# Designed miniproteins, single chains, continued (2): the designs that were tried, part 111

Each design is a single chain, and the fold is of that chain. pLDDT is the mean over its residues in the fold that is shown.

## One batch from the design tools (miniprotein)

Design m7874
Fold by ESMFold2-Fast:
Structure m7874 (fold): chain A 98 residues (1-98)
Amino acid sequence: MRERLVEELRRVAEVLIRVSKHLEDPTRAAAVAIEAVALELTARLLEEGKASVEEAARVLLAGARVAIEAAKELSDPELAEEAREAARRGEEVAREAL
């Protein structure tokens, strides 16, 4: 479970970094980028045994929700679909871990 959470946290973080570069509103772009940093930090802390599986799963659920909301603002349908797919997978793994 820890390894799967680390993989999905990093996947959602990577998608959110790309999404942040395609958002027109600088404030929303910054918020999405901050969420990506939180996901990457959580993955690192989980690998180091400094975060619990439950804490990591809750952070992944929050990141997935940010990805779904950001996808609605994207002009690029491919990137929007990728964000939704990453969110769905992240939610599935997070719910399995809770």
Scores: mean pLDDT 88

Design m7875
Fold by ESMFold2-Fast:
Structure m7875 (fold): chain A 69 residues (1-69)
Amino acid sequence: LDEKKIEILKEILKKVQEGEITVEEALEMLKSEGIPANTVVRVALHDAKKHPLTDEEIEKVARQVMESL
């Protein structure tokens, strides 16, 4: 697993959850970092927006998403 990409995904998930950026803006940021804007990533971003996560839960989700790519 790429720990740098996991950290980037965690930061972006937090920003989406906090309403700082939209899901579409998050997908563009992830694409610029080499993380594919596929269905798995899009679902994770929408889920984080609907169900606020703790920092620990965000790390777990980010790792699971990266493992599923």
Scores: mean pLDDT 79

Design m7876
Fold by ESMFold2-Fast:
Structure m7876 (fold): chain A 65 residues (1-65)
Amino acid sequence: SAARQAQLEQLREERRALEEQIKALDEEIKKNSSDERKVAQLESARGILKAALSFLDERIEELEA
């Protein structure tokens, strides 16, 4: 349906934004690689974003089915 396609496009846009946030965190982790505490904090934040990405991927797959 048209409504389903609109929802899919919105979720795909959200997914792209989330991927960009994760990539930014990956660069910050590299930049702070010598600081174990900062790396741990950034990896924790990255884990939260990856969990959100997985949830979003499930929603997209359900709508594509």
Scores: mean pLDDT 86

Design m7877
Fold by ESMFold2-Fast:
Structure m7877 (fold): chain A 64 residues (1-64)
Amino acid sequence: DAEIQAIKDKLFALQKEIDALKAERDAALKEGDADRAAELDARIRALQAEANKLTDKLNELRHS
């Protein structure tokens, strides 16, 4: 229960961070800063990969 809640809280925090980074990426693209947009895209992909791993763990805990 506590472990499941901790994973859910971390997933929520990751989603908020991803949303914020997407807004920054979109702003960088509008300003023509392709290098910064690429850096933000790489960070977004890394956080999405972390969220996917946590989702897999959450599903394992619920179906174990």
Scores: mean pLDDT 85

Design m7878
Fold by ESMFold2-Fast:
Structure m7878 (fold): chain A 88 residues (1-88)
Amino acid sequence: MSPELQAEVDRGVAVIAMSSLITSERRQPNPDPEIIALLRQAADYAAQGDFAAASAALRQASARAEKLGDTDMSKLLARLSDIFAKWG
């Protein structure tokens, strides 16, 4: 695959992943608006190819999830943040 096409695929996958995480958070018994807002910011950054900024937003969302006791969401967001940091 060409480097240009790979970059477009990575951006598309990132945006889809963020949309899935927003849907997952909205399905929680008490969805947190700040986590949803941070995931929206991460999706917007990823759509622009700014994976460093997207990674930072995901780290903030992970820390927020941890403070709320959502360990599974926190771990998932932290792993995704690490992946985006490698793409930026």
Scores: mean pLDDT 79

Design m7879
Fold by ESMFold2-Fast:
Structure m7879 (fold): chain A 96 residues (1-96)
Amino acid sequence: MIKLHYVATVTLEFDVSKEEAEEIAKKMVEDLQRRNPRVRVLAVKVEDSGTIVITLSAETRAEVEEAQRTAVELGKEYGAKSVRVSPIALNPLAEE
């Protein structure tokens, strides 16, 4: 039996340097985990353009949807010029 998790990404564009975007990403991940402790951050990618891509997973669709909403609000608080959320997908996720 495969344990399934819901996965989605949030893409945030900042008009800042990559170094500043990395600092923002760290703070956003900490705030996100504090607000949504049942959501796992699978990956954080910071691009040279100041674009941050956060990959989120949880056992329920509702938890991922709530985490995407939290990430959108955090993006606004940290001054993102644009925020995009991906559709939520159901993926087999290995917890090992």
Scores: mean pLDDT 80

Design m7880
Fold by ESMFold2-Fast:
Structure m7880 (fold): chain A 97 residues (1-97)
Amino acid sequence: MAQELLELTRQLQAELSANQPVLTPEQEAKLREFEARLKALKEAGASAEEYAELLEELVRELADTALGRLLAALIERFGALNTAKAAEEALREQAAK
């Protein structure tokens, strides 16, 4: 993977770990729902537009959090598909712990 994508995945992993204890039950439920929907999109071979829609929804739901702000910045700089791939990898590693 490109060096930038690896760095983004690391930043997302660190942010997820740091923000887990401060997320509300509703925000935690949204994060778990997002993880499940990303897995479903990956399995179905979803388009870049479908990933973009899911990320936009999550960013809107988490707008007042550091994680939501980070995701919005990553989408702006790297595009929705690359951000979705990094987020899926980070969430998978978080769930594996």
Scores: mean pLDDT 68

Design m7881
Fold by ESMFold2-Fast:
Structure m7881 (fold): chain A 83 residues (1-83)
Amino acid sequence: GRAEVEAAAKKAAEAYEKYKKGEASFEELKEALLAYLEARTRAAESVLDAEDAEKYRAFAEKVKEAVEKAKDLKELEELLNSL
């Protein structure tokens, strides 16, 4: 729902800022990004038709794989830009 997406977005933004300052690990950033991605995907699936929901989930799974494979922020940005 909206509240879950907003909460996850805030945590992801905070994790990104802390990571850039050296105050959080890349793994903590990845965890927050994956939680935000899942919250957004579930919210989209609740309002989209079946075909669009399937396409959204398929793209979200590709983003998830990129986040999980990345070793640092630079590699993550490169992987996401290739999608």
Scores: mean pLDDT 85

Design m7882
Fold by ESMFold2-Fast:
Structure m7882 (fold): chain A 86 residues (1-86)
Amino acid sequence: AVEREHKTVFKVLDTQFDFMLKNPEKFKKTIDKLVTDHKNNTPFHLTDLKYIRDFVENLTGEKIELKDFEKWFNKKVVEFVNKITT
């Protein structure tokens, strides 16, 4: 339900993860960290999450609750890691 209201936010996230997937050499350190953190169940740092949320808010013009963004971002990270590790 919430995904329908924030379609633009999801499109931005999908575009960024797709860009990393297509350019793994450029994003090697970030990808390695995401894969390692996912395997070890290490939570994403709140400060980094806020910076990414603020970037997406500025890009889309939408106001996003941090807790909702954390849920959506974690879902996209899981999807991304599954694509790159399979």
Scores: mean pLDDT 73

Design m7883
Fold by ESMFold2-Fast:
Structure m7883 (fold): chain A 69 residues (1-69)
Amino acid sequence: MDGDTALERELVRLYLEHHIPPEVLEKAYRLLKENSDLSAEELAELLVKETGLPRELALRMATAYVEGK
C-alpha cells in the first residue's frame, strides 16, 4: 500500500468531518497533484483561490500533501 494513497484517504476522512463536498476535495487533490512543485503555502493560496476553501483547511491539506510526498 502506497503512503500517498493512505495520506489521501486520511485527508478525505478528516475534511469530510468538516462537511466539505467531495467535488471540492477532488478539485483540491487535482490542483495539489498538478502543482506538486509548489510550497505548502503556495498550494494553500492556490486552493483558496480555485476552490473557495477556508485558508486554514487549505493550508492543512497542502501541508499534509507536501509532508506525505
Scores: mean pLDDT 72

Design m7884
Fold by ESMFold2-Fast:
Structure m7884 (fold): chain A 82 residues (1-82)
Amino acid sequence: SDLDAAIAGAQAAGDTELLDLIQQAVELLRQGQNDQALITLLRAAALADSKGHTDTALRLLQQAARLQPDESVLSLSIDKLR
């Protein structure tokens, strides 16, 4: 899954801060807090992109798109990272 790939990417990079944000999003998804999970995934993607972890950022944005596929800002962000 995109989320599993993002976790693997953060672990491979040794980015504890990024990994913590992704794990927070996982817990929010488990609780059914989809709106908060979406916000947390977007924050994690922005952090990953700012640190040059482009593949991880793309995976996080793809997971966020599954929660809100019609979100235009999210679609533009995915296209920018491709």
Scores: mean pLDDT 78

Design m7885
Fold by ESMFold2-Fast:
Structure m7885 (fold): chain A 57 residues (1-57)
Amino acid sequence: APPDAPPGGKVAKLSDEELLARNEAIIDAFAAANPAVTPEQVAEMRQQVRDGIAGLA
C-alpha cells in the first residue's frame, strides 16, 4: 500500500465467516421486519449471499 494514500480509504475487510454471519443477521432481521416475504425469497437471499461470498475468492 502506498504511504501517501489518504486516511479515507478505510474498507472493513471481513473473513468469509464474518461476512456470512453479518449477512445472515441482516436477512433474519429483514424477514422479521417483513413477514410478508415468502420463505422462498428468504431461502434465495441466503443462497445468493453464500454464492456471492464463494464467488469473491
Scores: mean pLDDT 69

Design m7886
Fold by ESMFold2-Fast:
Structure m7886 (fold): chain A 66 residues (1-66)
Amino acid sequence: LSLAQLAEAFKVPVEVVERDRESLDFVIDLIKQGKSQEEIKEEFFKKFGSVPSDRFIEKLKEALKL
């Protein structure tokens, strides 16, 4: 996914997506591996110490279908 596609999916400036690129790439890789939403949340928490929202994960899944 390009930064422009992610920025459009989340309705934010490209600069915001660029700052969050590491966390975005991590979730995208888990989605590509076929991980469930629950598994993505667990793995993200282990790496970053926070839980992504269901909406965040669904928006990335939608962007990946483009």
Scores: mean pLDDT 73

Design m7887
Fold by ESMFold2-Fast:
Structure m7887 (fold): chain A 59 residues (1-59)
Amino acid sequence: MDDKIDEALKEFWETALKEGKPSEEEGVLIVKEGVVYLDEKKKTIIYTTSNGKVGEIPI
């Protein structure tokens, strides 16, 4: 996709992958500013920020 939409959210996701801690549920990472979940069935990364914003990044 050529859309530069959600550049700040993309940086949040990249930080989550580097600094995220694995949770007791497989594919879920807990970070300081939210939760990141990898949906392997849908090939999509779903994230929720601490301020309630939800986003999806296709793989």
Scores: mean pLDDT 59

Design m7888
Fold by ESMFold2-Fast:
Structure m7888 (fold): chain A 107 residues (1-107)
Amino acid sequence: GELDLKEVEKVLEDFLKELEKLRKEFGNDPALVELVEEVKKLIKEFLEKLKTASLEEAKELIKEFLEKLAEEIQKYAPKLSDEALEKVVDLAVELKEKLEEVIKKSE
């Protein structure tokens, strides 16, 4: 099978929309604003690499993307409230599960 790039794009767009809702909910906290902008950059770079990737390369790219996302969250974690951090982590877990399901459908 081939990776459903449109489904990956949709999953990432939905994730960004939920992060933008959190940014507004927490009064545009500067650390959360910076995290959202860094996440947007990671997503852009990831999607560009996916356009020419085989299914096996795409699996590794998704793994690397999720690792980089976790690193960015940890970098901003000390500057976020416990409530904001918990909600960001919950969204990242949901994103991982949805991306893993897209891969399984492609196998």
Scores: mean pLDDT 86

Design m7889
Fold by ESMFold2-Fast:
Structure m7889 (fold): chain A 114 residues (1-114)
Amino acid sequence: GIEEAAEEAGEHGRRAARYGGTRGGEEAGRGAAEGAVKGATGSGAAAGGVAGIGGAVGARLAGRRGDEEGAIEEAERGSRAAAYGAGSGGGEKGAKGGAEGGREGEERGREAGA
């Protein structure tokens, strides 16, 4: 349900920050925001409109260094909370979309951080 999707989103945010640093957080946040809005609304255009905001938030959460445990934990908590919020406003589809977008963002962030 929404809780499981939020936990999954948190794990993707944590790994993106750990292995991709600030860029990892940016890509995970962008993907999560896009996925959540697309899941909730079915609209790619609406999803694109929030990508930048999600990216900025993700970068900020991972903004210290990806290897710092505190920054990694902040990225995890922020990603989980964002997915839970998406689930509350957009239902289960919003939460699941956020988790899936976070997974895609983690992949891009890991590549960008390498």
Scores: mean pLDDT 69

Design m7890
Fold by ESMFold2-Fast:
Parts: sequence; structure tokens; C-alpha cells
Structure m7890 (fold): chain A 66 residues (1-66)
Amino acid sequence: SKARELAREGRARARAARAAGKPPGGSPEVLEVAREIGRKLREIGDAIDRGIALGDLSLAGLDGSR
């Protein structure tokens, strides 16, 4: 299982980096970008959920146009 292998390797490398005195993912710029992406993903998810509800109206409109 590649997922388990990648997870083990990732954790091992993260531990090695931490042991070397380097925190995994401590740059504030990366965290800020990650937060912004997270917010946009939430908005996209909400828009998709709303779009599903509006899908019936959109489908009726498309069928009416053709």
C-alpha cells in the first residue's frame, strides 16, 4: 500500500527534520497562504452546495434553450 509507505516515510522525514532543529512548516508566509486557500476552498464548497440546489433551475433553463 503506497499510502502507508508514503505516510511512514513522511513521518520519518518529519522526525528527522525536527531532530535537526528545523520545525516542519514554520514559515508564516506559507501558513498565511494556506489559510487563504482554506478560506477559498470553504467558499467554493458552499458555492458548490448552493449550485447543486440551483442545478434544477439551471437544467430547466438549458432544456428550454434547446
Scores: mean pLDDT 60

Design m7891
Fold by ESMFold2-Fast:
Structure m7891 (fold): chain A 84 residues (1-84)
Amino acid sequence: SEDIKRLIDEPIKQLQQQTDQYVKQLSSDPQAVAQIQQLTQQAIDYLKQLPNARSLEELQALQQKVQQLQQQMQQLYQETLQKL
């Protein structure tokens, strides 16, 4: 219960809050907003999959996908912000 809150629920809330800030700052670029939102949804979906991991390999693969999506969101945010 507490582990689920720390490893899944809290990261999801933090990710949603960060996305809301990104969307607000990128509001003049609807394409970038849509892309950030899609990447966020994918990251949340992978975080929700963590309890279903049957092996350390599956767990690591899910964590890697979340990290890759977070990196893509940050890169897209930085690139778009520079164009505004």
Scores: mean pLDDT 85

Design m7892
Fold by ESMFold2-Fast:
Order: C-alpha cells, then sequence, then structure tokens
Structure m7892 (fold): chain A 96 residues (1-96)
C-alpha cells in the first residue's frame, strides 16, 4: 500500500466548568465541522472530561491550518479554550 505524506496537528481543548454532556456536544460539533473539509484525512479525540486532546490529520499544510482554524473557532463559540500543542509531518497509508 503506498504511503502518502500527511500533516498532523495536536491541539488541547479545555472546558472549565462544563458538564460531561456539554463537552460531548462541543466535541460532536467540532467533528461535524471538520468532516466537511475536503483535505481532512482523520480526526481523533482523547483525554479526560475537562481537557480533551484532538489530533487532526490533513493531506496538505494549508488543509491542516484550515482544520485547526475551524476547530478553534467552534471551541471559541462554545466558550471552550483551544491551543495548538504540535504540528508535524508524517506518512500514512490512506484508506485504512
Amino acid sequence: VPLEDIWIATMELEFPGFSKEEVEEIVARIKEALASLPELVAVGFYGGPETKIIEIAARTLAGLEQAYDVAKEEARKAGAKARLLETRRSQAALNK
């Protein structure tokens, strides 16, 4: 299977004073907004109830920057905090 170059961003989402249900709703909205982006490869969420880590993978750096901006804006609209922890280049077999 051929390996493709991808870009990955790791971002922290902080939900001070939010309930579990509010956090899950915000995560769902971010996921839906990101799923509409043409350069998106994958998105993953992990972490505790008050702090989530999001990993975004995109085919291009421009696509990654767009995805990061979309996620940050959705978090901001909900009153959550978002910050970029890391941006890296990687390789992945697409269609896994």
Scores: mean pLDDT 79

Design m7893
Fold by ESMFold2-Fast:
Structure m7893 (fold): chain A 70 residues (1-70)
Amino acid sequence: KKELEREGVVLEIRIAVLKGAYAFLEDLIEKNKDNPEKVAEYQAEMDRVRKEIAELESRLKEIETELKNL
């Protein structure tokens, strides 16, 4: 149980950092709206970050389910 709790905390921290990166990329797109090349680059990075967040959130849900069933 304690091991799963520690893994959950690490995942929450990683998700928070990635959400921060996502918000930063949104801000960069707003500031560079007149540069379509930069916008496309930042959008591609946002897609990567979003997918990673989804994977980590999926694992966190698994841990939460395991903790409930213990």
Scores: mean pLDDT 82

Design m7894
Fold by ESMFold2-Fast:
Structure m7894 (fold): chain A 120 residues (1-120)
Amino acid sequence: MEEKKARRARFDQALAVLRELQARDGTEVIEIRFSGNLTKEDLENFKKALDSALERVEQLVAEGRGVLVVIRIDATASENLKKEVLKLVDEFRARLEEIAAGHPNGVGLLVELDIELKEK
């Protein structure tokens, strides 16, 4: 119960920051969502969505605009697919941090990952 309260408090703080970013003139929100049973095809589509979001972030930052990327995944997956999703999200975060370096208009990222393993 205590960990769940701490997670909610951190989420609420992140959401408050994101609302401030969204309220800035010219801020764009990019949302990537998946729910259900994650397949290999869904993983490939997710990778393409991340690549497209990264390209859009670079364009917006070059234009001096703020951007918020929201990733929401509520899925059941094999252990291998879960590891690949986590890897892609980590790589995406690293690339966003690189793009955000030196840019004053801000790049926000909110990640909600709930990926349960399939029963064997």
Scores: mean pLDDT 74

Design m7895
Fold by ESMFold2-Fast:
Structure m7895 (fold): chain A 61 residues (1-61)
Amino acid sequence: MSPLVKRAEEILAALPEEVRAQAQEYLDRLKAAEAAPDSRENAITITGSMLRLIGLLLDHE
């Protein structure tokens, strides 16, 4: 498991239940991009998904 996926799962666990479905979507996108071959599109998806998850965490502190 990548360190980014592990961090994303930790963020998901820290979020309120009401936003977990939204966060799960970003986690699933991150996992799919990490499992796919290296590409510019996958790098953008990984970065964007992590930023979205961090944003949800900060908004719900």
Scores: mean pLDDT 78

Design m7896
Fold by ESMFold2-Fast:
Structure m7896 (fold): chain A 95 residues (1-95)
Amino acid sequence: SADRQQANYEAAYKVAYEVASKYLSDEVAEILATAVAKLVSRYEDLSQEKQEEAARLAAKEAVKAYLEALKNGDSEVEAFNKAVEAAEEAIKEYV
């Protein structure tokens, strides 16, 4: 339902932002947390607890991919794309 998807999105966003903001600027952390929350909230059949854990795992892998891409000389856009791909892979492995 829309209410359940919204609640799941907000919970996933909060967890993803908490993880990302430890390593990234607030602006980048907000954009990354939004992407992670949108990906996780699509799995409406997962409990809120599992959605929060998927968001935590996805955010951790996304941060790692983002920072490694920047170290390797990728642009911020390329680094962000790799971060989103890493988040998608982490969610798929968890669910």
Scores: mean pLDDT 86

Design m7897
Fold by ESMFold2-Fast:
Order: sequence, then C-alpha cells, then structure tokens
Structure m7897 (fold): chain A 68 residues (1-68)
Amino acid sequence: DKIIIEVVDENTVVIINPSGKEITVKTEKKTYKGKKKITLKKEDLTGAEILVDGKIVKAENIELKILD
C-alpha cells in the first residue's frame, strides 16, 4: 500500500494511509498504531519501521510532502 509522510514542521510529521488500513510505526522508544493517519515527533521517525496491515512499506510506496 502507498503512504504519505507530511512534514508539517521541523518537529512534527504525519503519516497518512489513504486506504484507511491500520498503520503501525515502530520506533526505538515505542510503537504507534492508528487508522488513516498517525501524528508523531520527527525525531521518533528516525530509524522507524512503517507497516500497513503488518507488512513493511517499501520506499517507492512512500511520498514525502513538506507543508508550510
């Protein structure tokens, strides 16, 4: 599945799954879960694994958007 990562500022990112399936973000500190979108600190995204329905999302299926 395709996902979108929105960089909303230097400290905040939002991971969006347009399909509405469960997103899991595994970081060094904790695991985030949500449907459709997850908001987290940009520092927590470093080295994180992003999964949709328990499958790791490939880089080609990730779109980066920078918001003003």
Scores: mean pLDDT 77

Design m7898
Fold by ESMFold2-Fast:
Structure m7898 (fold): chain A 78 residues (1-78)
Amino acid sequence: MEALEALKKAIESVKAGDYDSALENAQKAIEAAKEQGLDVSELAKYVHEALAYIAQEDAEGAIEALKKALEILKEAIE
């Protein structure tokens, strides 16, 4: 699933210190989930939380928020 792959790439980008790629992939995940007709309200909440941590260069907070978004997305597609 494209949205899952995008969230995984966002997490790896944060780990690498590539916050621009992390931002792009996190936004791509929301868009891919919307295109599949998923309720993205809770997913978007945690992605936006991760974006706030990325803006502060808080890699730990960003990774935890992105992992939460990934968990929610998995539940939505299963």
Scores: mean pLDDT 79

Design m7899
Fold by ESMFold2-Fast:
Structure m7899 (fold): chain A 67 residues (1-67)
Amino acid sequence: ATLTREQVEAALAAAGLPYSRIEPVEGGFGVTFTQAPADPRRLAALREAGLELAPSPGEPFVRVVPA
């Protein structure tokens, strides 16, 4: 199923991950976090919401994709 911006926003809010920007990218969304997402508990909460972070080398954002 196609991931929606609303699903990403809800999952980030539930995981407690603050962000400044969300943009559509191939395979998901590019998220510019206000702080580096390094808390393993918050990352686990994101996975429970059915999403994960994927590497995006050279980009000013982190990719959020279906887990």
Scores: mean pLDDT 78

Design m7900
Fold by ESMFold2-Fast:
Structure m7900 (fold): chain A 73 residues (1-73)
Amino acid sequence: SEEFERDVKVALAEIMAAVLQNSPEVTLEELKRAAEKVASLGIEEARQIFLDAVRKKAPDYAEEVERFLEEKA
């Protein structure tokens, strides 16, 4: 069902967010690669979960990552 697919995609975004939070250092290039994968999920909730994690872990990159996600929408 579409609801099940959405739940799985949200769970994947939450796993990516948790991995990001536990990573000692991340580059903008790594964040953009992750963002491209999140954008490919095609759901806004997944994008917001990922972007919130970026804002907490790497706030200096948040605006660029948000712009990149919007361009891939």
Scores: mean pLDDT 82

Design m7901
Fold by ESMFold2-Fast:
Structure m7901 (fold): chain A 121 residues (1-121)
Amino acid sequence: MDEVLRRAEPVLLALMTEAFTANNIPPEAAEEFTRLLMEFLRAFPDDPVLAIALALGPVMERYKISDEQLVAVVRDLAEKLGVLTPEDVEALEEYLRDPSKRHLFYQVMEKVVRAVLEKAS
């Protein structure tokens, strides 16, 4: 796992930086999110959704990232990696209608993270 995470980190950072800046989020937010994500994936290797949630919370608060920006970022990433399904699009639209359903965002982001980790193997 650690060797895979070491190979995945620069790829995730590059992808996150591109997606964040394309959606008007500063590159510093992408760097902080990726760093925290790597730390929490090492701490919780069997729970990537928890790792994503723990990394995302502080970054959203610090950089004032909106739910609309999060959905745009994850949609762009999932589409670029070829893992975005019609069901994922519907889930993200449901989250935008009801922000209490942020777990739907975490499910799509987990697909993005897993796709990068698989390519790093």
Scores: mean pLDDT 87

Design m7902
Fold by ESMFold2-Fast:
Structure m7902 (fold): chain A 85 residues (1-85)
Amino acid sequence: SAQQEAAVAYLERRLDNIAELTKNMSPEVQVGLVKMMMDMIEKTIQDLKLTPEQVERLIKHLEEVAKNLSQEVQDVVKAFIEKIR
């Protein structure tokens, strides 16, 4: 649906913005903001009943963003992906 597609696009833009804003911040700040984004993603998947293709698109985007952030972010992202897959 148009609502699902708009929500996915919004979350992708927010992930990019959070990554850019936090890239030089402490791991603690990066983890806090990424966890907030992961909560929004999980809620959006549940509330809008996102398709498996849309979920995989968000997962891949989250993994790509995490590669450019701290190891602590990579660890929490990996745990989140294992939980939602």
Scores: mean pLDDT 87

Design m7903
Fold by ESMFold2-Fast:
Structure m7903 (fold): chain A 66 residues (1-66)
Amino acid sequence: SLSVQDMVDSVRRRMQQRGVPQSRVDLAVQGVQTASSDPDLAVRLFQQAGFPPSLARSVVDNLQRL
């Protein structure tokens, strides 16, 4: 089973490998951490991190299944 911490580490690693700026990586990490308590805020955080709206919602929906 994947923990929230495993997902944070995975997202951080993937975005850094793609050369995403650390400020956007930090927003995506906040999105992962927020997804269980406030999914709508998590979607907004992922969008600020540069995720398209449909992808941001899909990522948050998947995080809520953990």
Scores: mean pLDDT 81

Design m7904
Fold by ESMFold2-Fast:
Structure m7904 (fold): chain A 106 residues (1-106)
Amino acid sequence: MIEKVDEIAKYLESRTPENIEKAIELVKELQKEFDKLSPEEQKKVRFHAEMLAGVEELRRAVLEHLGADPKQIEFEQLRAEAFRALANGDFEKAIEYLEKMKKLVE
């Protein structure tokens, strides 16, 4: 399951609508399987998502400091929020943020 979170992160690095859609499908698969995980494994998945959210928040801050394109900054903010939602077990909110990311790059 941590491997699925890493795969979601890898698809989002490409910033294409097609790869963001793949990330959305992986979140849906993770949601279906999550309740079958032990409480300890659920905590590991959530913690991993929390760490990734922190990385994307840092990336957004760096892009803002460098005066990057506002759409790039918004993309990283939405990416951070998606991983934060996953860390909270809110898969529906994570999907909403990913759909917004997809619209930004269309």
Scores: mean pLDDT 87

Design m7905
Fold by ESMFold2-Fast:
Structure m7905 (fold): chain A 62 residues (1-62)
Amino acid sequence: MEEEFEKDVNDALLEIAKGIALAEGYDRSVVEEAYEKAKPYADKGDTQKAVRIIKEILDEAK
């Protein structure tokens, strides 16, 4: 139950990061770094924190 929820959050987070990168033309390396930095928060259910980290990293790279 709880383990499955964490997997769903991680999958959604990955899709968001990659979707934004593809739409905006960001380098894959930047996207991978954003996801890696956000993964610990997504794993413990801090979805808002994970999303913020991705946004900050992608914004810095533009």
Scores: mean pLDDT 69

Design m7906
Fold by ESMFold2-Fast:
Structure m7906 (fold): chain A 90 residues (1-90)
Amino acid sequence: SMKREAILTAAYLAGIYGAATGTLDEEVLERGREEVEELYARGEISEEEKELALEALEAARKGIEEAKKNNITAEEALERYKEAVEKYKA
Protein backbone atom coordinates (compact mmCIF):
# COMPACT_ATOMS: atom_id res chain seq x y z
CA SER A 1 0.00 0.00 0.00
CA MET A 2 2.60 2.62 1.08
CA LYS A 3 4.94 1.58 -1.75
CA ARG A 4 2.12 1.96 -4.29
CA GLU A 5 1.16 5.36 -2.82
CA ALA A 6 4.80 6.54 -3.02
CA ILE A 7 5.04 5.48 -6.69
CA LEU A 8 1.78 7.29 -7.57
CA THR A 9 2.86 10.42 -5.65
CA ALA A 10 6.23 10.41 -7.45
CA ALA A 11 4.46 10.02 -10.82
CA TYR A 12 2.09 12.92 -10.04
CA LEU A 13 5.00 15.19 -9.04
CA ALA A 14 6.97 14.10 -12.13
CA GLY A 15 3.93 15.09 -14.23
CA ILE A 16 3.88 18.56 -12.66
CA TYR A 17 7.65 19.07 -13.05
CA GLY A 18 7.75 17.64 -16.58
CA ALA A 19 4.90 19.91 -17.72
CA ALA A 20 6.46 22.96 -15.98
CA THR A 21 9.83 22.33 -17.74
CA GLY A 22 8.22 21.46 -21.11
CA THR A 23 9.79 17.95 -21.09
CA LEU A 24 6.52 16.01 -20.58
CA ASP A 25 3.11 16.34 -22.21
CA GLU A 26 0.02 14.18 -22.73
CA GLU A 27 1.41 12.84 -26.06
CA VAL A 28 4.52 11.46 -24.28
CA LEU A 29 2.24 9.81 -21.69
CA GLU A 30 0.11 8.29 -24.48
CA ARG A 31 3.25 6.71 -26.00
CA GLY A 32 4.14 5.42 -22.52
CA ARG A 33 0.70 3.82 -22.23
CA GLU A 34 1.15 2.10 -25.61
CA GLU A 35 4.57 0.76 -24.50
CA VAL A 36 3.09 -0.63 -21.24
CA GLU A 37 0.34 -2.43 -23.19
CA GLU A 38 2.93 -3.80 -25.66
CA LEU A 39 5.13 -5.12 -22.79
CA TYR A 40 2.08 -6.86 -21.30
CA ALA A 41 1.06 -8.31 -24.70
CA ARG A 42 4.58 -9.81 -25.03
CA GLY A 43 4.34 -11.34 -21.53
CA GLU A 44 7.25 -9.22 -20.23
CA ILE A 45 5.27 -7.74 -17.30
CA SER A 46 2.53 -9.13 -15.06
CA GLU A 47 -1.09 -7.90 -14.98
CA GLU A 48 -0.37 -6.26 -11.60
CA GLU A 49 2.71 -4.46 -12.99
CA LYS A 50 0.67 -3.27 -16.00
CA GLU A 51 -2.12 -1.94 -13.74
CA LEU A 52 0.38 -0.07 -11.52
CA ALA A 53 2.20 1.40 -14.55
CA LEU A 54 -1.11 2.59 -16.08
CA GLU A 55 -2.14 4.12 -12.72
CA ALA A 56 1.24 5.90 -12.55
CA LEU A 57 0.74 7.29 -16.08
CA GLU A 58 -2.73 8.51 -15.04
CA ALA A 59 -1.23 10.17 -11.92
CA ALA A 60 1.35 11.89 -14.16
CA ARG A 61 -1.44 13.10 -16.48
CA LYS A 62 -3.25 14.60 -13.47
CA GLY A 63 0.03 16.32 -12.57
CA ILE A 64 0.28 17.80 -16.09
CA GLU A 65 -3.34 19.00 -15.79
CA GLU A 66 -2.60 20.61 -12.40
CA ALA A 67 0.51 22.38 -13.78
CA LYS A 68 -1.44 23.75 -16.78
CA LYS A 69 -4.49 24.79 -14.71
CA ASN A 70 -2.41 26.65 -12.10
CA ASN A 71 0.46 27.78 -14.39
CA ILE A 72 2.99 26.07 -12.09
CA THR A 73 6.63 27.10 -12.72
CA ALA A 74 9.61 24.72 -12.69
CA GLU A 75 10.75 26.33 -9.40
CA GLU A 76 7.34 25.75 -7.76
CA ALA A 77 7.27 22.14 -9.07
CA LEU A 78 10.74 21.46 -7.61
CA GLU A 79 9.64 22.88 -4.23
CA ARG A 80 6.60 20.51 -4.19
CA TYR A 81 8.98 17.61 -4.91
CA LYS A 82 11.32 18.60 -2.04
CA GLU A 83 8.36 18.86 0.38
CA ALA A 84 7.18 15.36 -0.60
CA VAL A 85 10.69 13.88 -0.12
CA GLU A 86 10.93 15.42 3.39
CA LYS A 87 7.58 13.84 4.39
CA TYR A 88 9.01 10.37 3.56
CA LYS A 89 12.29 10.88 5.52
CA ALA A 90 10.69 11.08 9.00
Scores: mean pLDDT 84

Design m7907
Fold by ESMFold2-Fast:
Structure m7907 (fold): chain A 100 residues (1-100)
Amino acid sequence: MPEVRAILEEIAAGDYDKARELLTAALDAEPEDPRLLAVAVAVGLRYKPSPLLEELEALAATVPESADVRVTRLRRAAAVLRELGFEEEAAYAESLAAKL
């Protein structure tokens, strides 16, 4: 999903406001897309309260904090995306974190 990659790139750049802006626009178009919800929990965006969002937030919280907040957020996005079966997007998030 090109939108997920663009949002992950903004997280890697440390521009969380831009990441949240792009994510909100994408969720307005596809409010139940689990890939977008996975990235939403990594940046602390609560789009719509749901049991799924709560479970994804709990999963993201299992990822240890790194000294670089960008690395922490990208690793949390990768963990949630992988758990949901989106291995390509998860691998991309990990590749961005590895470059930081």
Scores: mean pLDDT 80

